# Ledger of designs, part 86: designed miniproteins, single chains, continued (5)

Each design is a single chain, and the fold is of that chain. pLDDT is the mean over its residues in the fold that is shown.

## One batch from the design tools (miniprotein)

Design m19169
Fold by ESMFold2-Fast:
Order: structure tokens, then sequence, then C-alpha cells
Structure m19169 (fold): chain A 87 residues (1-87)
């Protein structure tokens, strides 16, 4: 449901902004890299999961996920990098 997805994305962006996340980074991925709305939302959700799992800031997690997508990193490489940053 497109309406539900748009609402969820708006709620996530608002919550991320309150937690110091740079929403412009996600917008950049959609515009410059041509990612779909679903792909950008998946990056949002993944960044939050990494932040909670590894204790990274949301900003660090978002940057890491964005860089992983841009450079074609695997999920394993992304998680390894997140663990290294958390140490």
Amino acid sequence: NVEEQSRETAELNARYEKEGLNAALIDYLMEEQGLSEEEAKELDLLARELSERYGLSLEEAVRLVAEARKNGWSREELERRAAELAA
C-alpha cells in the first residue's frame, strides 16, 4: 500500500531528525543513485537496526549503509564494518 509506505517513511524521517539523523543523505541516494523509494526505506531501516545492534549513532549507521550501497558491499561486509566502528 503506497499510502502506508509514504506515511511510514515520513514518520521514520521525523523520528530520525529528532535523533540527529541527516535525512538529506537518504534523499541523495534516491536522486543521485536512482534508488527506488523501497530501497531508500530499506537503507533507513537497516541503518536503525545497525545503530541499535552495534551501538553506532544513527548518523554513522546511515552513512555506513549509504556507502555500502554505493560501493556494492555485501551485507557481511557492512556488518563487519559496523562492528569495527563500534569498537
Scores: mean pLDDT 67

Design m19170
Fold by ESMFold2-Fast:
Structure m19170 (fold): chain A 80 residues (1-80)
Amino acid sequence: SIEDEILKLVGETSKYVAEVLKEDDSEEVKKLIEEFDEKVVELGEKVREAKSDEELEEELKKLKEEVEEFKKKVEELKKK
């Protein structure tokens, strides 16, 4: 189900965040994680408001985009 795909993505992202913190626990990394968590909370609220599979697919797409953006920001910090 779409809900299972969302749960899988959340679980995989949580593991990624844990690995990032294991390698770099700097204030900059923590701030990126806090900003990402805020966006995930907002998307979670939209998922709860969704009334159709089409709306859930739309929110899943947004979550995937936010995860990709977060990973890009982490990689940019590694370049500095």
Scores: mean pLDDT 78

Design m19171
Fold by ESMFold2-Fast:
Structure m19171 (fold): chain A 70 residues (1-70)
Amino acid sequence: MEEKLKEREEVYKRLREIQERISQALANKDKAGLEASIQELEELKKETKDEGIKTMIESQIAAMKKWLAE
């Protein structure tokens, strides 16, 4: 159980770092940076077994893909 909690905390920390990069990429209109962030989110989703976190990551990827499709 402790292993799962620590793993969840690490995933949340990485998720926040990626979200910060997304915000910077959007502010700078950096499509390449946004695409790289999507790739990082896909990897993070693969690392976690928490369904709530997976759903959150999926939602973020979908939002960014909509922005890129513009």
Scores: mean pLDDT 77

Design m19172
Fold by ESMFold2-Fast:
Structure m19172 (fold): chain A 99 residues (1-99)
Amino acid sequence: SAEEEARRRRAEDLLGELLDTLGRAVEAQRAGDAAAVAAELERIRALGERLVAEAARLPEAHRAELVGVVEGALEWLRAIGADPALVDLLAELVARLRA
């Protein structure tokens, strides 16, 4: 339906913004800018809440694809030794998206 397509697009847009925000958080961490890291963590939390709400209304297959992308981002954060707060926040988001 048009409503289902609009919901899918909103989830994809939120996911894109989440991934961009993660990139900025990693760059802020590398720069040693604790205030910028804290600001990006708050944006990630807000985007994560919206993504969970939109994902709960998606078909299982589409939700599984979103989970896969977020899990890939989590694996990337672990591989690069990202801030534990970023890793923990994204791990919590993965768990919530799977519920």
Scores: mean pLDDT 88

Design m19173
Fold by ESMFold2-Fast:
Structure m19173 (fold): chain A 73 residues (1-73)
Amino acid sequence: SMESRIAAAHAAAAINEVGRDTSLWLAEKVPKNREKFLKDAELSRKAYEASRELEAELREEARRREEEALRRA
């Protein structure tokens, strides 16, 4: 359903936000592997942004469909 797709995109954004923050924390706490953790943080940041954009697009599509249904009533 549309609601499930929105929920999945929202959850994916939350997971990648935690991943970004955790990798940034590890880059500070384990300097030996800093470059790896900074790269991991960047990948999680990109995934977070993509998931947020998808959630926004899905919410706009849901709104459009609801407005279309109301206009036909």
Scores: mean pLDDT 89

Design m19174
Fold by ESMFold2-Fast:
Structure m19174 (fold): chain A 78 residues (1-78)
Amino acid sequence: MKLKITFKDTGFSIVVEESATIAELIKRIREESTSSEEDINLIVAGLEALDPDGKMTVGEFAERVKHATDVFGFEEVE
């Protein structure tokens, strides 16, 4: 299943597999984002602080931070 993740502070959104790791998410943000380098670095620093090993899945991440609706948006997509 794919999830659309929105980083509300930057307005950046990305669609990734729920089974993807945080390390894979970071890689795709760096490859696909048209945001400023400062905004990308802010997002990446936040993700690395939450999961330094990058081994957590996007699905696990979404479940753990689902109450932080002012920071993250999550939408299930096909």
Scores: mean pLDDT 78

Design m19175
Fold by ESMFold2-Fast:
Structure m19175 (fold): chain A 94 residues (1-94)
Amino acid sequence: MKEEAIEALEEARERLAEAAARAEARGDWNTVVALTLAIASLAISIQAIKNGEDPKEQLEEAAEHLERAAELSTDPEAAEVLREEAERLRELAE
């Protein structure tokens, strides 16, 4: 579970970084900011798990941060990526 949680969070970070690069290329700074904050929250969750925090609780917290970022995103495609990754993290937290 711990290793799987870290791997899922790292994969989510990579997907969000790709979405952020696309938003930046379009000049959609609201979406870039939302994605950058989401990526930072995932990095914090990874470190918390490495420091001995409950992986399930960190996955649920990360999913909540991604859902909030989706609400702030002006790009529907970026918002959908955020929601899909949030759902994957919640399913793994079961």
Scores: mean pLDDT 84

Design m19176
Fold by ESMFold2-Fast:
Structure m19176 (fold): chain A 95 residues (1-95)
Amino acid sequence: MTPEEIEKAKNEVLKIIEEFVEKARSLLQLTPEQEKRINDLIEKIKNAKSVTEITQAATEIVSILLGEADRQGNPELAELAREALKKIVEIAKKT
C-alpha cells in the first residue's frame, strides 16, 4: 500500500468513527475513563502507519460503544455500531 492509500483509509475511518462517537455521546452517558480511552484510540488512528493499526483502534472504539449501548438499552445505537464496523471492514478490504 502507498502512504496515500493509508491516509485515504485513515480519513474515511476517522469520518465514520467521529460521526458514530458524536451520536453515541448524544445518546449514552459515558464515564470519564471511557471518554479518555476513546480519545486515545482516535489519536492512535490519526497516528497509524498501517491499515491494521487503523482497523484495530477503530474496532476497539466500536466495541466500547456497542457494550455501553447494550448496557444502557439502546438498540438503535447498537445497530449503528454494527453498521460502522461493516464500513470499517470494507475500507480495510479495499485498501
Scores: mean pLDDT 84

Design m19177
Fold by ESMFold2-Fast:
Structure m19177 (fold): chain A 74 residues (1-74)
Amino acid sequence: SRERALRLLEEAGGLVDEARRALKEGDYEKAIELAERARELAREAARLDPSLEPLAREVEEEAERVREEALRAK
């Protein structure tokens, strides 16, 4: 449902924010884990409501940037 998909996107956004905090604190493993989870939730949201795909893609791209930075800093 759209309501469920929106809740998943909100959770994914929160996880991206937590991943950025972990990255700034030098906790690269935690940053990677949180970013991967955020991408999974964003993909699930787009699966439940394809009209949210542009928003889900934005969250996935932000999470991927955090993941890549953490992998490079590791």
Scores: mean pLDDT 88

Design m19178
Fold by ESMFold2-Fast:
Structure m19178 (fold): chain A 68 residues (1-68)
Amino acid sequence: AKELIEKGKEYEKQGNNDKAIELYSEAADLAIEKGDYKTALEAYQNLLSLDPNNKAAQLALEEVQKKL
């Protein structure tokens, strides 16, 4: 999960926000499967920084916060 966040940050630095969003979404899903809600929170926060109107990510972030 953390490796996908780092890869997403590299694409973000390159200006490839679409690929960064994809990787942050994958990182969040993987972190949730592992019960790593702190990493899932970071992934959704990074995703929402690039796509603040992403309703699915907003709802997922709220669910993750309830488990912290």
Scores: mean pLDDT 83

Design m19179
Fold by ESMFold2-Fast:
Structure m19179 (fold): chain A 64 residues (1-64)
Amino acid sequence: LEKIIEETKKRLKELGREDLIDDVVKELEELSKELSHLSKEQQERVVKSYAEGIIFGEEHLVEQ
């Protein structure tokens, strides 16, 4: 989880969206907490997919 959060923070900084870091980190941590009934592997997979969705959306809005 920590690695996914750190990589997401780095990607948001590279996109110039440092303003989203605190909110996104909070969302990823809350999502991980909600998924505590799943295996660690499943939790990381879901959290990573969610983070990648956020990054993809920002890339499409900022890069264009």
Scores: mean pLDDT 75

Design m19180
Fold by ESMFold2-Fast:
Structure m19180 (fold): chain A 72 residues (1-72)
Amino acid sequence: MDAEAEELIEKGKELFKEGRYEEALEQYRKAAEVGSKELQIEALGNMAKVYNAMGRSKEAYEALVEAAKLQE
């Protein structure tokens, strides 16, 4: 499962670089569903970056709060 989540995070990063923000978010959401806690936190952090790039600061903050709740 982690290999799949890591591949989804990589695809999301490439889509983000291309300005394909909604598609990047889709890849990161899928990664968060199948990945370990560490990969879920990484995916949520990357989603926050995408939301900030889109000017959606509330959703960016909510993603960071969700990631923080997964911390030990």
Scores: mean pLDDT 85

Design m19181
Fold by ESMFold2-Fast:
Structure m19181 (fold): chain A 62 residues (1-62)
Amino acid sequence: KPSLSEEELKKLAEELGISVEDLRELVAALQAGDAERVRKLKEELGLSDEEVDKIVLALLNS
């Protein structure tokens, strides 16, 4: 199953106001189903539930 491209990661990270590295960690946690890690990263990065849902939708459409 395809993952987000480098270009898609950069665009999404810029839209969310986070680094590409932080976005990669969040994507990895989401793909692993690690709900605790997702919650912690969401809080640390200051992301809303809507912003996390945007990442999930991007992954599902890849």
Scores: mean pLDDT 80

Design m19182
Fold by ESMFold2-Fast:
Structure m19182 (fold): chain A 57 residues (1-57)
Amino acid sequence: MAPLTDEQARAVAEAVKQVGGGLTIPVPDEESAKRLEAALKELGIDAKVVVNPAIAG
């Protein structure tokens, strides 16, 4: 599976904003986590991003 693209990370961050933020968001790999963290910071959303090996496999 490919890691999240910058565009996909931004779309996820926008979706998190719609639900009010404050979520812990599991991502399949470290690359996806970095991209999503960047998108969340760009949008000013406070949320936690974690790499979950269960969804990475």
Scores: mean pLDDT 74

Design m19183
Fold by ESMFold2-Fast:
Structure m19183 (fold): chain A 68 residues (1-68)
Amino acid sequence: MITREEAEKIAEELVKRGVISEEQGEKLVEAITGKPISDVANTARSLGLSGLQVGEVMKILMELRKEK
């Protein structure tokens, strides 16, 4: 399951990189928190994120999980 801490880190990094807006980041945190990793990409797409933006979400998520 995605924790709130992981979701917040993903959103903060994407906003910092200019990939998404602060508003999109807030919606992303609420949408992916408590979801399994397998649902994250589809959830991000449902929020209107592009394929490139979804790819960046997954990349940051995998980097966070690699540090575990």
Scores: mean pLDDT 82

Design m19184
Fold by ESMFold2-Fast:
Formats: sequence, structure tokens, C-alpha cells
Structure m19184 (fold): chain A 57 residues (1-57)
Amino acid sequence: SSGDEALRLAGEAGRLLRQGRAEEALRKATYAIDVATTPGGIAAAGMAKREAEEALR
């Protein structure tokens, strides 16, 4: 979204996770946390980061 960039970045991280690209998803989700401006953006970015971390072996 244009209101909170973290929501767009978290969505992209989720897409990368679905493609099996967990390291890229983790980098994207970490950046999403850094740019988050709303509680919703922080929550979405945090969830994406946790999912990416769990996917890494």
C-alpha cells in the first residue's frame, strides 16, 4: 500500500516464501520492519519475518 510500505513489502516476502525463496523473504521482511509506520505494518512484517526464519534450514 502507499500508506504503509511495510504492507507491500510483507506481501512480497510472503510471495517469496511461497516460491521457496526464504533467504530473500527474510531480507524483504526485515526491511519491511525498518520502514513500518503503522501497527498493522509492524505486525505483517513481523509475521513474514518469523515465517521466513522458520522456513530456513
Scores: mean pLDDT 83

Design m19185
Fold by ESMFold2-Fast:
Structure m19185 (fold): chain A 78 residues (1-78)
Amino acid sequence: GQLAEEAKKLAEEAQRYGQEASALLDKIAEEGDKELVQAGEKDKAALEELMAKHPELKELVEKRIELKKKAEKLIKEI
C-alpha cells in the first residue's frame, strides 16, 4: 500500500544522501583530510570533527539518519 511506497521512497532518498556523503568524503580525503576521513569511520569524535569542519557533510549525514528513522517508523506501521 501507500505506506510501503513511502517507506521505499524514503529509503531511496537516504541511499542517495549516503552516496553524496561518500563522494564528498572522497573529495575531502583528496584535498588533504585523508587521515581524518579514515579515523571518522571508526571514531565518533573524529567523525564529529569532520562534520564540524565540513558543514555540507553534516547536512547529508543528518538528512540520511532522519530519512532512515522515518522509513523504519513507516515499516513498523505496516
Scores: mean pLDDT 78

Design m19186
Fold by ESMFold2-Fast:
Structure m19186 (fold): chain A 92 residues (1-92)
Amino acid sequence: MKEKLLEYIDKLIEVAKKNGDEDTLKRMEEIRKRLENATSEEEYQEVLDEIKRLADELARKGNKEALEISMDIGVEELKEAVDRVIERRKAQ
């Protein structure tokens, strides 16, 4: 999980640098530091939520790379939600 989150952050940092968006770059660097200090699944989820929010924001501004990241995160979250529903049905 941590490695995948770092991959998303690094891609969004490249996007921010390419666009000259200093505010977004600063926000990404703060999120990256939070990820480095994260030690629990709850903390990783908080970092993922921040990455998703920022990717959605950049995607709305027309950035295709940010849209791809946002979609990838959404698909993985949907898969986990479906798996939880299936397991709950089998457990009564």
Scores: mean pLDDT 74

Design m19187
Fold by ESMFold2-Fast:
Structure m19187 (fold): chain A 59 residues (1-59)
Amino acid sequence: EPTERAVRQIEEALELLERGDIEGAKELSSPEAQRALDEGDVEKAREILEEKRREYLEW
């Protein structure tokens, strides 16, 4: 299902951010999170990804 794949990609992006792999995280992130990472705002990107994950899981 599309939601399951989206959650998996978000979780992988969050794991890569935890490891400091910004390039890997960008590849798996939404455009909004990619923009935050391009601006050097890792915390903002993490918040965006966590919010997207919650939205998918709550439906």
Scores: mean pLDDT 78

Design m19188
Fold by ESMFold2-Fast:
Structure m19188 (fold): chain A 61 residues (1-61)
Amino acid sequence: DRRELLRLLVETGRELAEEGDYRGAADAYDQAARLAESLGDDEEAERLRRLAEEYRRRAEE
């Protein structure tokens, strides 16, 4: 189920961010955003892309 995979990717991103793995969190949120977009959930895709961009920036600091 693609919706279930989306939930798992979002949860994985949150867990990685909590652990300080910002690169891992960014990658998980980017994958989740692509999946949300493929499901037609444009609002969720945009939210997840913003999270991926934020954590990618933090990973480079």
Scores: mean pLDDT 86

Design m19189
Fold by ESMFold2-Fast:
Structure m19189 (fold): chain A 69 residues (1-69)
Amino acid sequence: LEEEVERLKKLAKEDPNDAVTWYYLGEALAKLGKYEEAIEAYDKAVEIAGDSELGKKAEAAKKEVEKKL
């Protein structure tokens, strides 16, 4: 899982406008309990994806993580 986070961070640097990568980075960070970092990743996914299905999914995931702060 930590290895997955490092891989996703590299992918996000290579293609910073890939909302899918940011969404999965948020998911992986949340699983590690890194809630603040997960929220930041979800925010980027929402900014890129907008009101699409992915954007709505990222916004919902962000709200669930915010409950743990």
Scores: mean pLDDT 81

Design m19190
Fold by ESMFold2-Fast:
Formats: structure tokens, sequence, C-alpha cells
Structure m19190 (fold): chain A 57 residues (1-57)
């Protein structure tokens, strides 16, 4: 559940920012809000960003 909520949060942030949000800043927010490790947060950020870019392609 924590990782699922973090993933949806990251997708929302990227979508609302039109993909201009910094991946590092989003990862830091995921670490603070959901208690994820840096590796877990970065993996979720990359996955969310890639999914949204695919929708725009």
Amino acid sequence: MKKEKAYEYAKKVFKESNLTASGEEVAEELMKKFGLSREEALEIVKKAHAELRKELS
C-alpha cells in the first residue's frame, strides 16, 4: 500500500506540473511522506515519469 500510494502521488505531481517537476524533489517528498528509502523513491519516480511520458507519445 505505501508504495502504491507513493506511485500515485508521484504521477499526480508530474501530471500537474506537466512533467516539469524535479525527479529529485519528488523522490525526497516520497521519502518524507511515505517513509521510503532513496532507492525505492527513485524507482517509483522513474516509473511514474515513464508512464506519463508514454501517454504523451
Scores: mean pLDDT 78

Design m19191
Fold by ESMFold2-Fast:
Structure m19191 (fold): chain A 106 residues (1-106)
Amino acid sequence: MKKEKGLKLLNEGRRLLALGDYDKAIKLFKEAIELLEGKNRADAYNELGRAYYSKKDYEKAIEYFEKAIELDPNNADAWEGLGDAYEKLGDLEKAKKYYELAEKLK
């Protein structure tokens, strides 16, 4: 079933991300996004944002964290990821705002 396959890809992507294999993780997260819906798709977008952040592509990280929040506004990790990415880009006011939003959801 598509959902089961999507969740397996999401979990394998998370394992690869933890090992530092960012490009392979990105590929698996993109495949998972096509198979998943709702909160699970939001989780996949959040992990994709984290992978791009780890590659120091902060602009793409922001794009994918924003997609995660669009699907699941309660995704505290995605709000925190926006804070981290904006901090790296020097937008400390946006970083603070997104960190405060993440904290309220924890």
Scores: mean pLDDT 89

Design m19192
Fold by ESMFold2-Fast:
Structure m19192 (fold): chain A 68 residues (1-68)
Amino acid sequence: MAEEYTEQAWRALYAGDVETAIAYAQKALELDPENKVAQYLLEAARADAAGDGEEAERYLEKAREERK
């Protein structure tokens, strides 16, 4: 289920494992391409990989808004 992969992407991001977070977010989008949480987590992970912590935080905030 896409929810399981978004959960794994969250855990990977908080552990600082950006590559794993990207992989899980992509997997969630393969199962549900309209999953906004997965889309925002993917963008957050990509921003973090690029060294843009401010952009990463903005996407994490959007992902949190979609979850609640």
Scores: mean pLDDT 81

Design m19193
Fold by ESMFold2-Fast:
Structure m19193 (fold): chain A 60 residues (1-60)
Amino acid sequence: MGRIARAIKDIPKLSEETLELKKGDIVEILEDLGGGLVKARSLKTGEEGIVNEEFLEYLS
């Protein structure tokens, strides 16, 4: 299993490639894209997308 993180705030859907999250949602990190961006999967919805690392609290 990849690294697990929690969203520290609500993150709106900004584009087709970005992941929408609510504060407290748990995600699995799939890929480090560099520049503070990661590809993640929501464990709640199964959706994948790009999210800024600064909006995540790493749990593992």
Scores: mean pLDDT 83

Design m19194
Fold by ESMFold2-Fast:
Structure m19194 (fold): chain A 76 residues (1-76)
Amino acid sequence: MEKIKLEDLITPELRREAEEARRILEELGVPEEELERLRKRGIELLEEMGVTVSDTPEADLIAAAFARGREVLEAL
């Protein structure tokens, strides 16, 4: 069984959403260190789900957003 590459899931629409997510993270005042932590956590979670994360800014931002969403869900 092959892992799904996150880059194969990145559409032009998803890239626009990633840009919007970056703006939201800036608005929330998330520090760079926290963004790095979220990115690393998101990559771990995505890899556990069988998704391989590419070394692109869009993939990093998507991973960070995914980790943040999971943290909110886990806090419930």
Scores: mean pLDDT 67

Design m19195
Fold by ESMFold2-Fast:
Structure m19195 (fold): chain A 99 residues (1-99)
Amino acid sequence: SHMEERTRRLLEEAYRVVDEGLEQAKKSKTIEEAREIARETGLKVSRLLNEAEFTDSRVAALAIAAVMLINGASIAKTKEEMIRDLEGAAEVLREAAEL
């Protein structure tokens, strides 16, 4: 792995934040509640990734993909679309942390 240990730990923490947000979104009773969970999840992930230093372009690309998916989730029109986007974000963050 060409990734700095601090960057890996920030990506692992971002993954946990998305995974927790995903579980909360799945349990939500309304789309409005799920959107708020996705929005808060996105803010936490953005703060973590803003502290990361990316020395590997592959890791940087996956981090960008995760942010795009979380942004998609926060504006999703259905709960199913939101869950799909959050699941995708978790997968790419996990992949990034394993590089």
Scores: mean pLDDT 86

Design m19196
Fold by ESMFold2-Fast:
Formats: C-alpha cells, sequence, structure tokens
Structure m19196 (fold): chain A 60 residues (1-60)
C-alpha cells in the first residue's frame, strides 16, 4: 500500500504547519486509518477518506 503510506506521511507533514488542536485531529485520524487497515477495510476506501480529510484541512 505505497499510496496509503505516502498519504500518511503527507498528513504528518501537513500537521506540522497546523495549530495544536488541528494537529491532534490529524494524529487521531492517522491512528484511525491504521486501525481500519488492520481491520481489513479496503485500501481504496482509506485513501479516499484520507484525501477528503486533507481537503478539509486545506479549507480551514
Amino acid sequence: MEEFDRLIEELRAYAEKLPPELRAQVDAFIDWLRAEREAGVPPEELIAQARAFKAYLDAV
């Protein structure tokens, strides 16, 4: 899951630019994505969720 790991690193890099409150949200979201991957959720769904969250962060 190269694309998934790349998006996780992009979210971490993005979090470094954000206020502490939003960084906490990014960390929680990354933990959730990893838990869902371990639970067997398809990578395509997780990638779509990560992209939507990044778009949300760009909007605030």
Scores: mean pLDDT 78

Design m19198
Fold by ESMFold2-Fast:
Structure m19198 (fold): chain A 67 residues (1-67)
Amino acid sequence: MLPLRITSNEEAIAAAEAAARAALARHGGDVEKATEYAQKLLLSRMTDEVDKEEVIRAVEEAVRRLA
């Protein structure tokens, strides 16, 4: 289950796998759509203290590994 708030990069990286898994299930294994969905989910839940670029990279890596 995805956390409602993400306040650190470590939380974001851990949540990236959960987001990637949920996104792949939702989009039937479509890597492109899953990546976009997972990024949108995490970015909507991040506070200003989190590095957005690191989160985007973590999502891309998680989707690639789980697909």
Scores: mean pLDDT 75

Design m19199
Fold by ESMFold2-Fast:
Structure m19199 (fold): chain A 65 residues (1-65)
Amino acid sequence: KAEQIYEIALAKRQEGDNLAAGELFVAAAELEEDEKRKAELYQLAADQYELAGDFEKAKEAREKA
């Protein structure tokens, strides 16, 4: 479920694993049916990718938000 993946993403963010957190926020967004929450999850993924220095993945996630 998207909620479980979201919780793991939060744990990775807390650990400073921003790349893994971004990937998990994207996975949660792709399983999400609510368009507003999907956009929020893609925005969270973009923020995490930016912190990880992966600007290409950040741009892709931002375009999906």
Scores: mean pLDDT 85

Design m19200
Fold by ESMFold2-Fast:
Structure m19200 (fold): chain A 69 residues (1-69)
Amino acid sequence: DEEKKKLLKKFQELVLQAQEAEEAGDLERAIELYEEALKVAEELAKLGDPLAPKVIKALREEIETLREL
């Protein structure tokens, strides 16, 4: 599915950018990028991606952890 592949690529790009922001110490930007990745993961879940629910849970936990730093 072309749409699913496009969403997977977008998700990967957002997660990589979020990790880059964390490495740079920009926690606010990292949180924003993880929030965007979360939205993409929710779209993937709607398309029936079996890994998306677990990814969504992990992403929400990561965002919460970063907000507490």
Scores: mean pLDDT 85

Design m19201
Fold by ESMFold2-Fast:
Structure m19201 (fold): chain A 65 residues (1-65)
Amino acid sequence: SEADEQIKEAIEALEKGDLVKAADYLGAAAGLTLDPEKLEQLRKAGEALEKGDLEGAIEHLREAL
């Protein structure tokens, strides 16, 4: 799905340390899905990112796939 492609791009951006790009891809993914389980994982990834928990953000993004 387009949401899954945006999630993969967000993970790759975080692995490269590009937090701005990761946040943009995360926001795009959230706008492309109505799946409540996927949205919950994206929300948790956003919260982890806000707290500087990059490892936690990546894990939540992977759970959204």
Scores: mean pLDDT 85

Design m19202
Fold by ESMFold2-Fast:
Structure m19202 (fold): chain A 103 residues (1-103)
Amino acid sequence: MKEKLIKIYKIYVDAISRVLKAVNEGKLDEARKIIDETVKEISKYDKEIAEQFRKDLEAILEAAERDVNKAIGLVLRTIGDMEEYIAKKLGISISEFGKLVLE
């Protein structure tokens, strides 16, 4: 379970970074492709997390087209919520989870 959740988290954070870069460069089709490919990858491990991830990224993409600052706020909340979810599932603190991700 631990290895699976850490892998999902790393895929999730990387995908968010790539989507924001694509949006900033005006490459909306690339952003949508990243979302689709990432959801497909995560769904092999956890379908519920994959579905939530699609909803979160589609909301971020829509917000970024109208207000980039709102999109940044959504990104920070989405990453924070995922960190809390994984830490709770592993029975550790968010601080301990942060150390595991940096290893």
Scores: mean pLDDT 77

Design m19203
Fold by ESMFold2-Fast:
Structure m19203 (fold): chain A 64 residues (1-64)
Amino acid sequence: NSALAYYNLGNAYAAMKRYDLAIEAYEKALELDPSFVEAAVNLAQVYKDQNKPDLAKKVLEKLK
């Protein structure tokens, strides 16, 4: 519920290229729902786009 709202907010910020705000919103979604695969995948993609592949890997690893 609230996790989905933060996920949608993260998507909106990412579309606006506000990557710092997108990261914060996705992290809040994952704080509320640690199993939220879509939020983790999108957060990892933002990190990859910023040349931070190790952070992307760490985010996806936490889903296990």
Scores: mean pLDDT 84

Design m19204
Fold by ESMFold2-Fast:
Structure m19204 (fold): chain A 61 residues (1-61)
Amino acid sequence: TVAVEALMKGTGLSREEAEEVVRLIKEGRYEEAIELLMEKAGLSRERAESAVRGAELFLAS
């Protein structure tokens, strides 16, 4: 929940897109999560990697 809200606020993704990113992270599919962020949010790879790491930190709690 917190990871979805953080991604939406940080990236401008819709709730559905942010939930897909969180699902990919939970499944260990990090490269796919990074690519989705780059495609849907227009982020550079560096920013997408940072967003994935941030979301993973919230999920590890």
Scores: mean pLDDT 79

Design m19205
Fold by ESMFold2-Fast:
Structure m19205 (fold): chain A 64 residues (1-64)
Amino acid sequence: NAAFDENVIKDALALIYLAIGNIDMEKGDYEGAIESYRKALELATDPDIKKQAEENIKKAEEKL
């Protein structure tokens, strides 16, 4: 029952935090973007989501 899998819920939340980080990047809030991307990385169980979060953190840090 994938709909009630804890990992599915964590990955969904990770994607939400990635989206929040992307909004912060568009607003020029690079510190806020890094915090949101870090939360995504902490929640993510999918290796592809983890990699995306790590790459986005690096991009946000390059803007500081």
Scores: mean pLDDT 84

Design m19206
Fold by ESMFold2-Fast:
Structure m19206 (fold): chain A 63 residues (1-63)
Amino acid sequence: MKELLRKQAEKSLAIADEYEKQGKYDVAATAYRNASTAYRLAQDKVGAEIAEKKAKEFEEKAK
């Protein structure tokens, strides 16, 4: 179960990176938020914090 959630977080990070490269910062921020939530559910606190920090960074860039 936790491994599946961690894999979902990794997929969300890949999607976020793809949107970042396209300059779509709003959807990239959403994808980083999804990754952070998945890491948190997987009890990967470090991964969740890193993904949340990136989400906030791209939320600011989208404004």
Scores: mean pLDDT 81

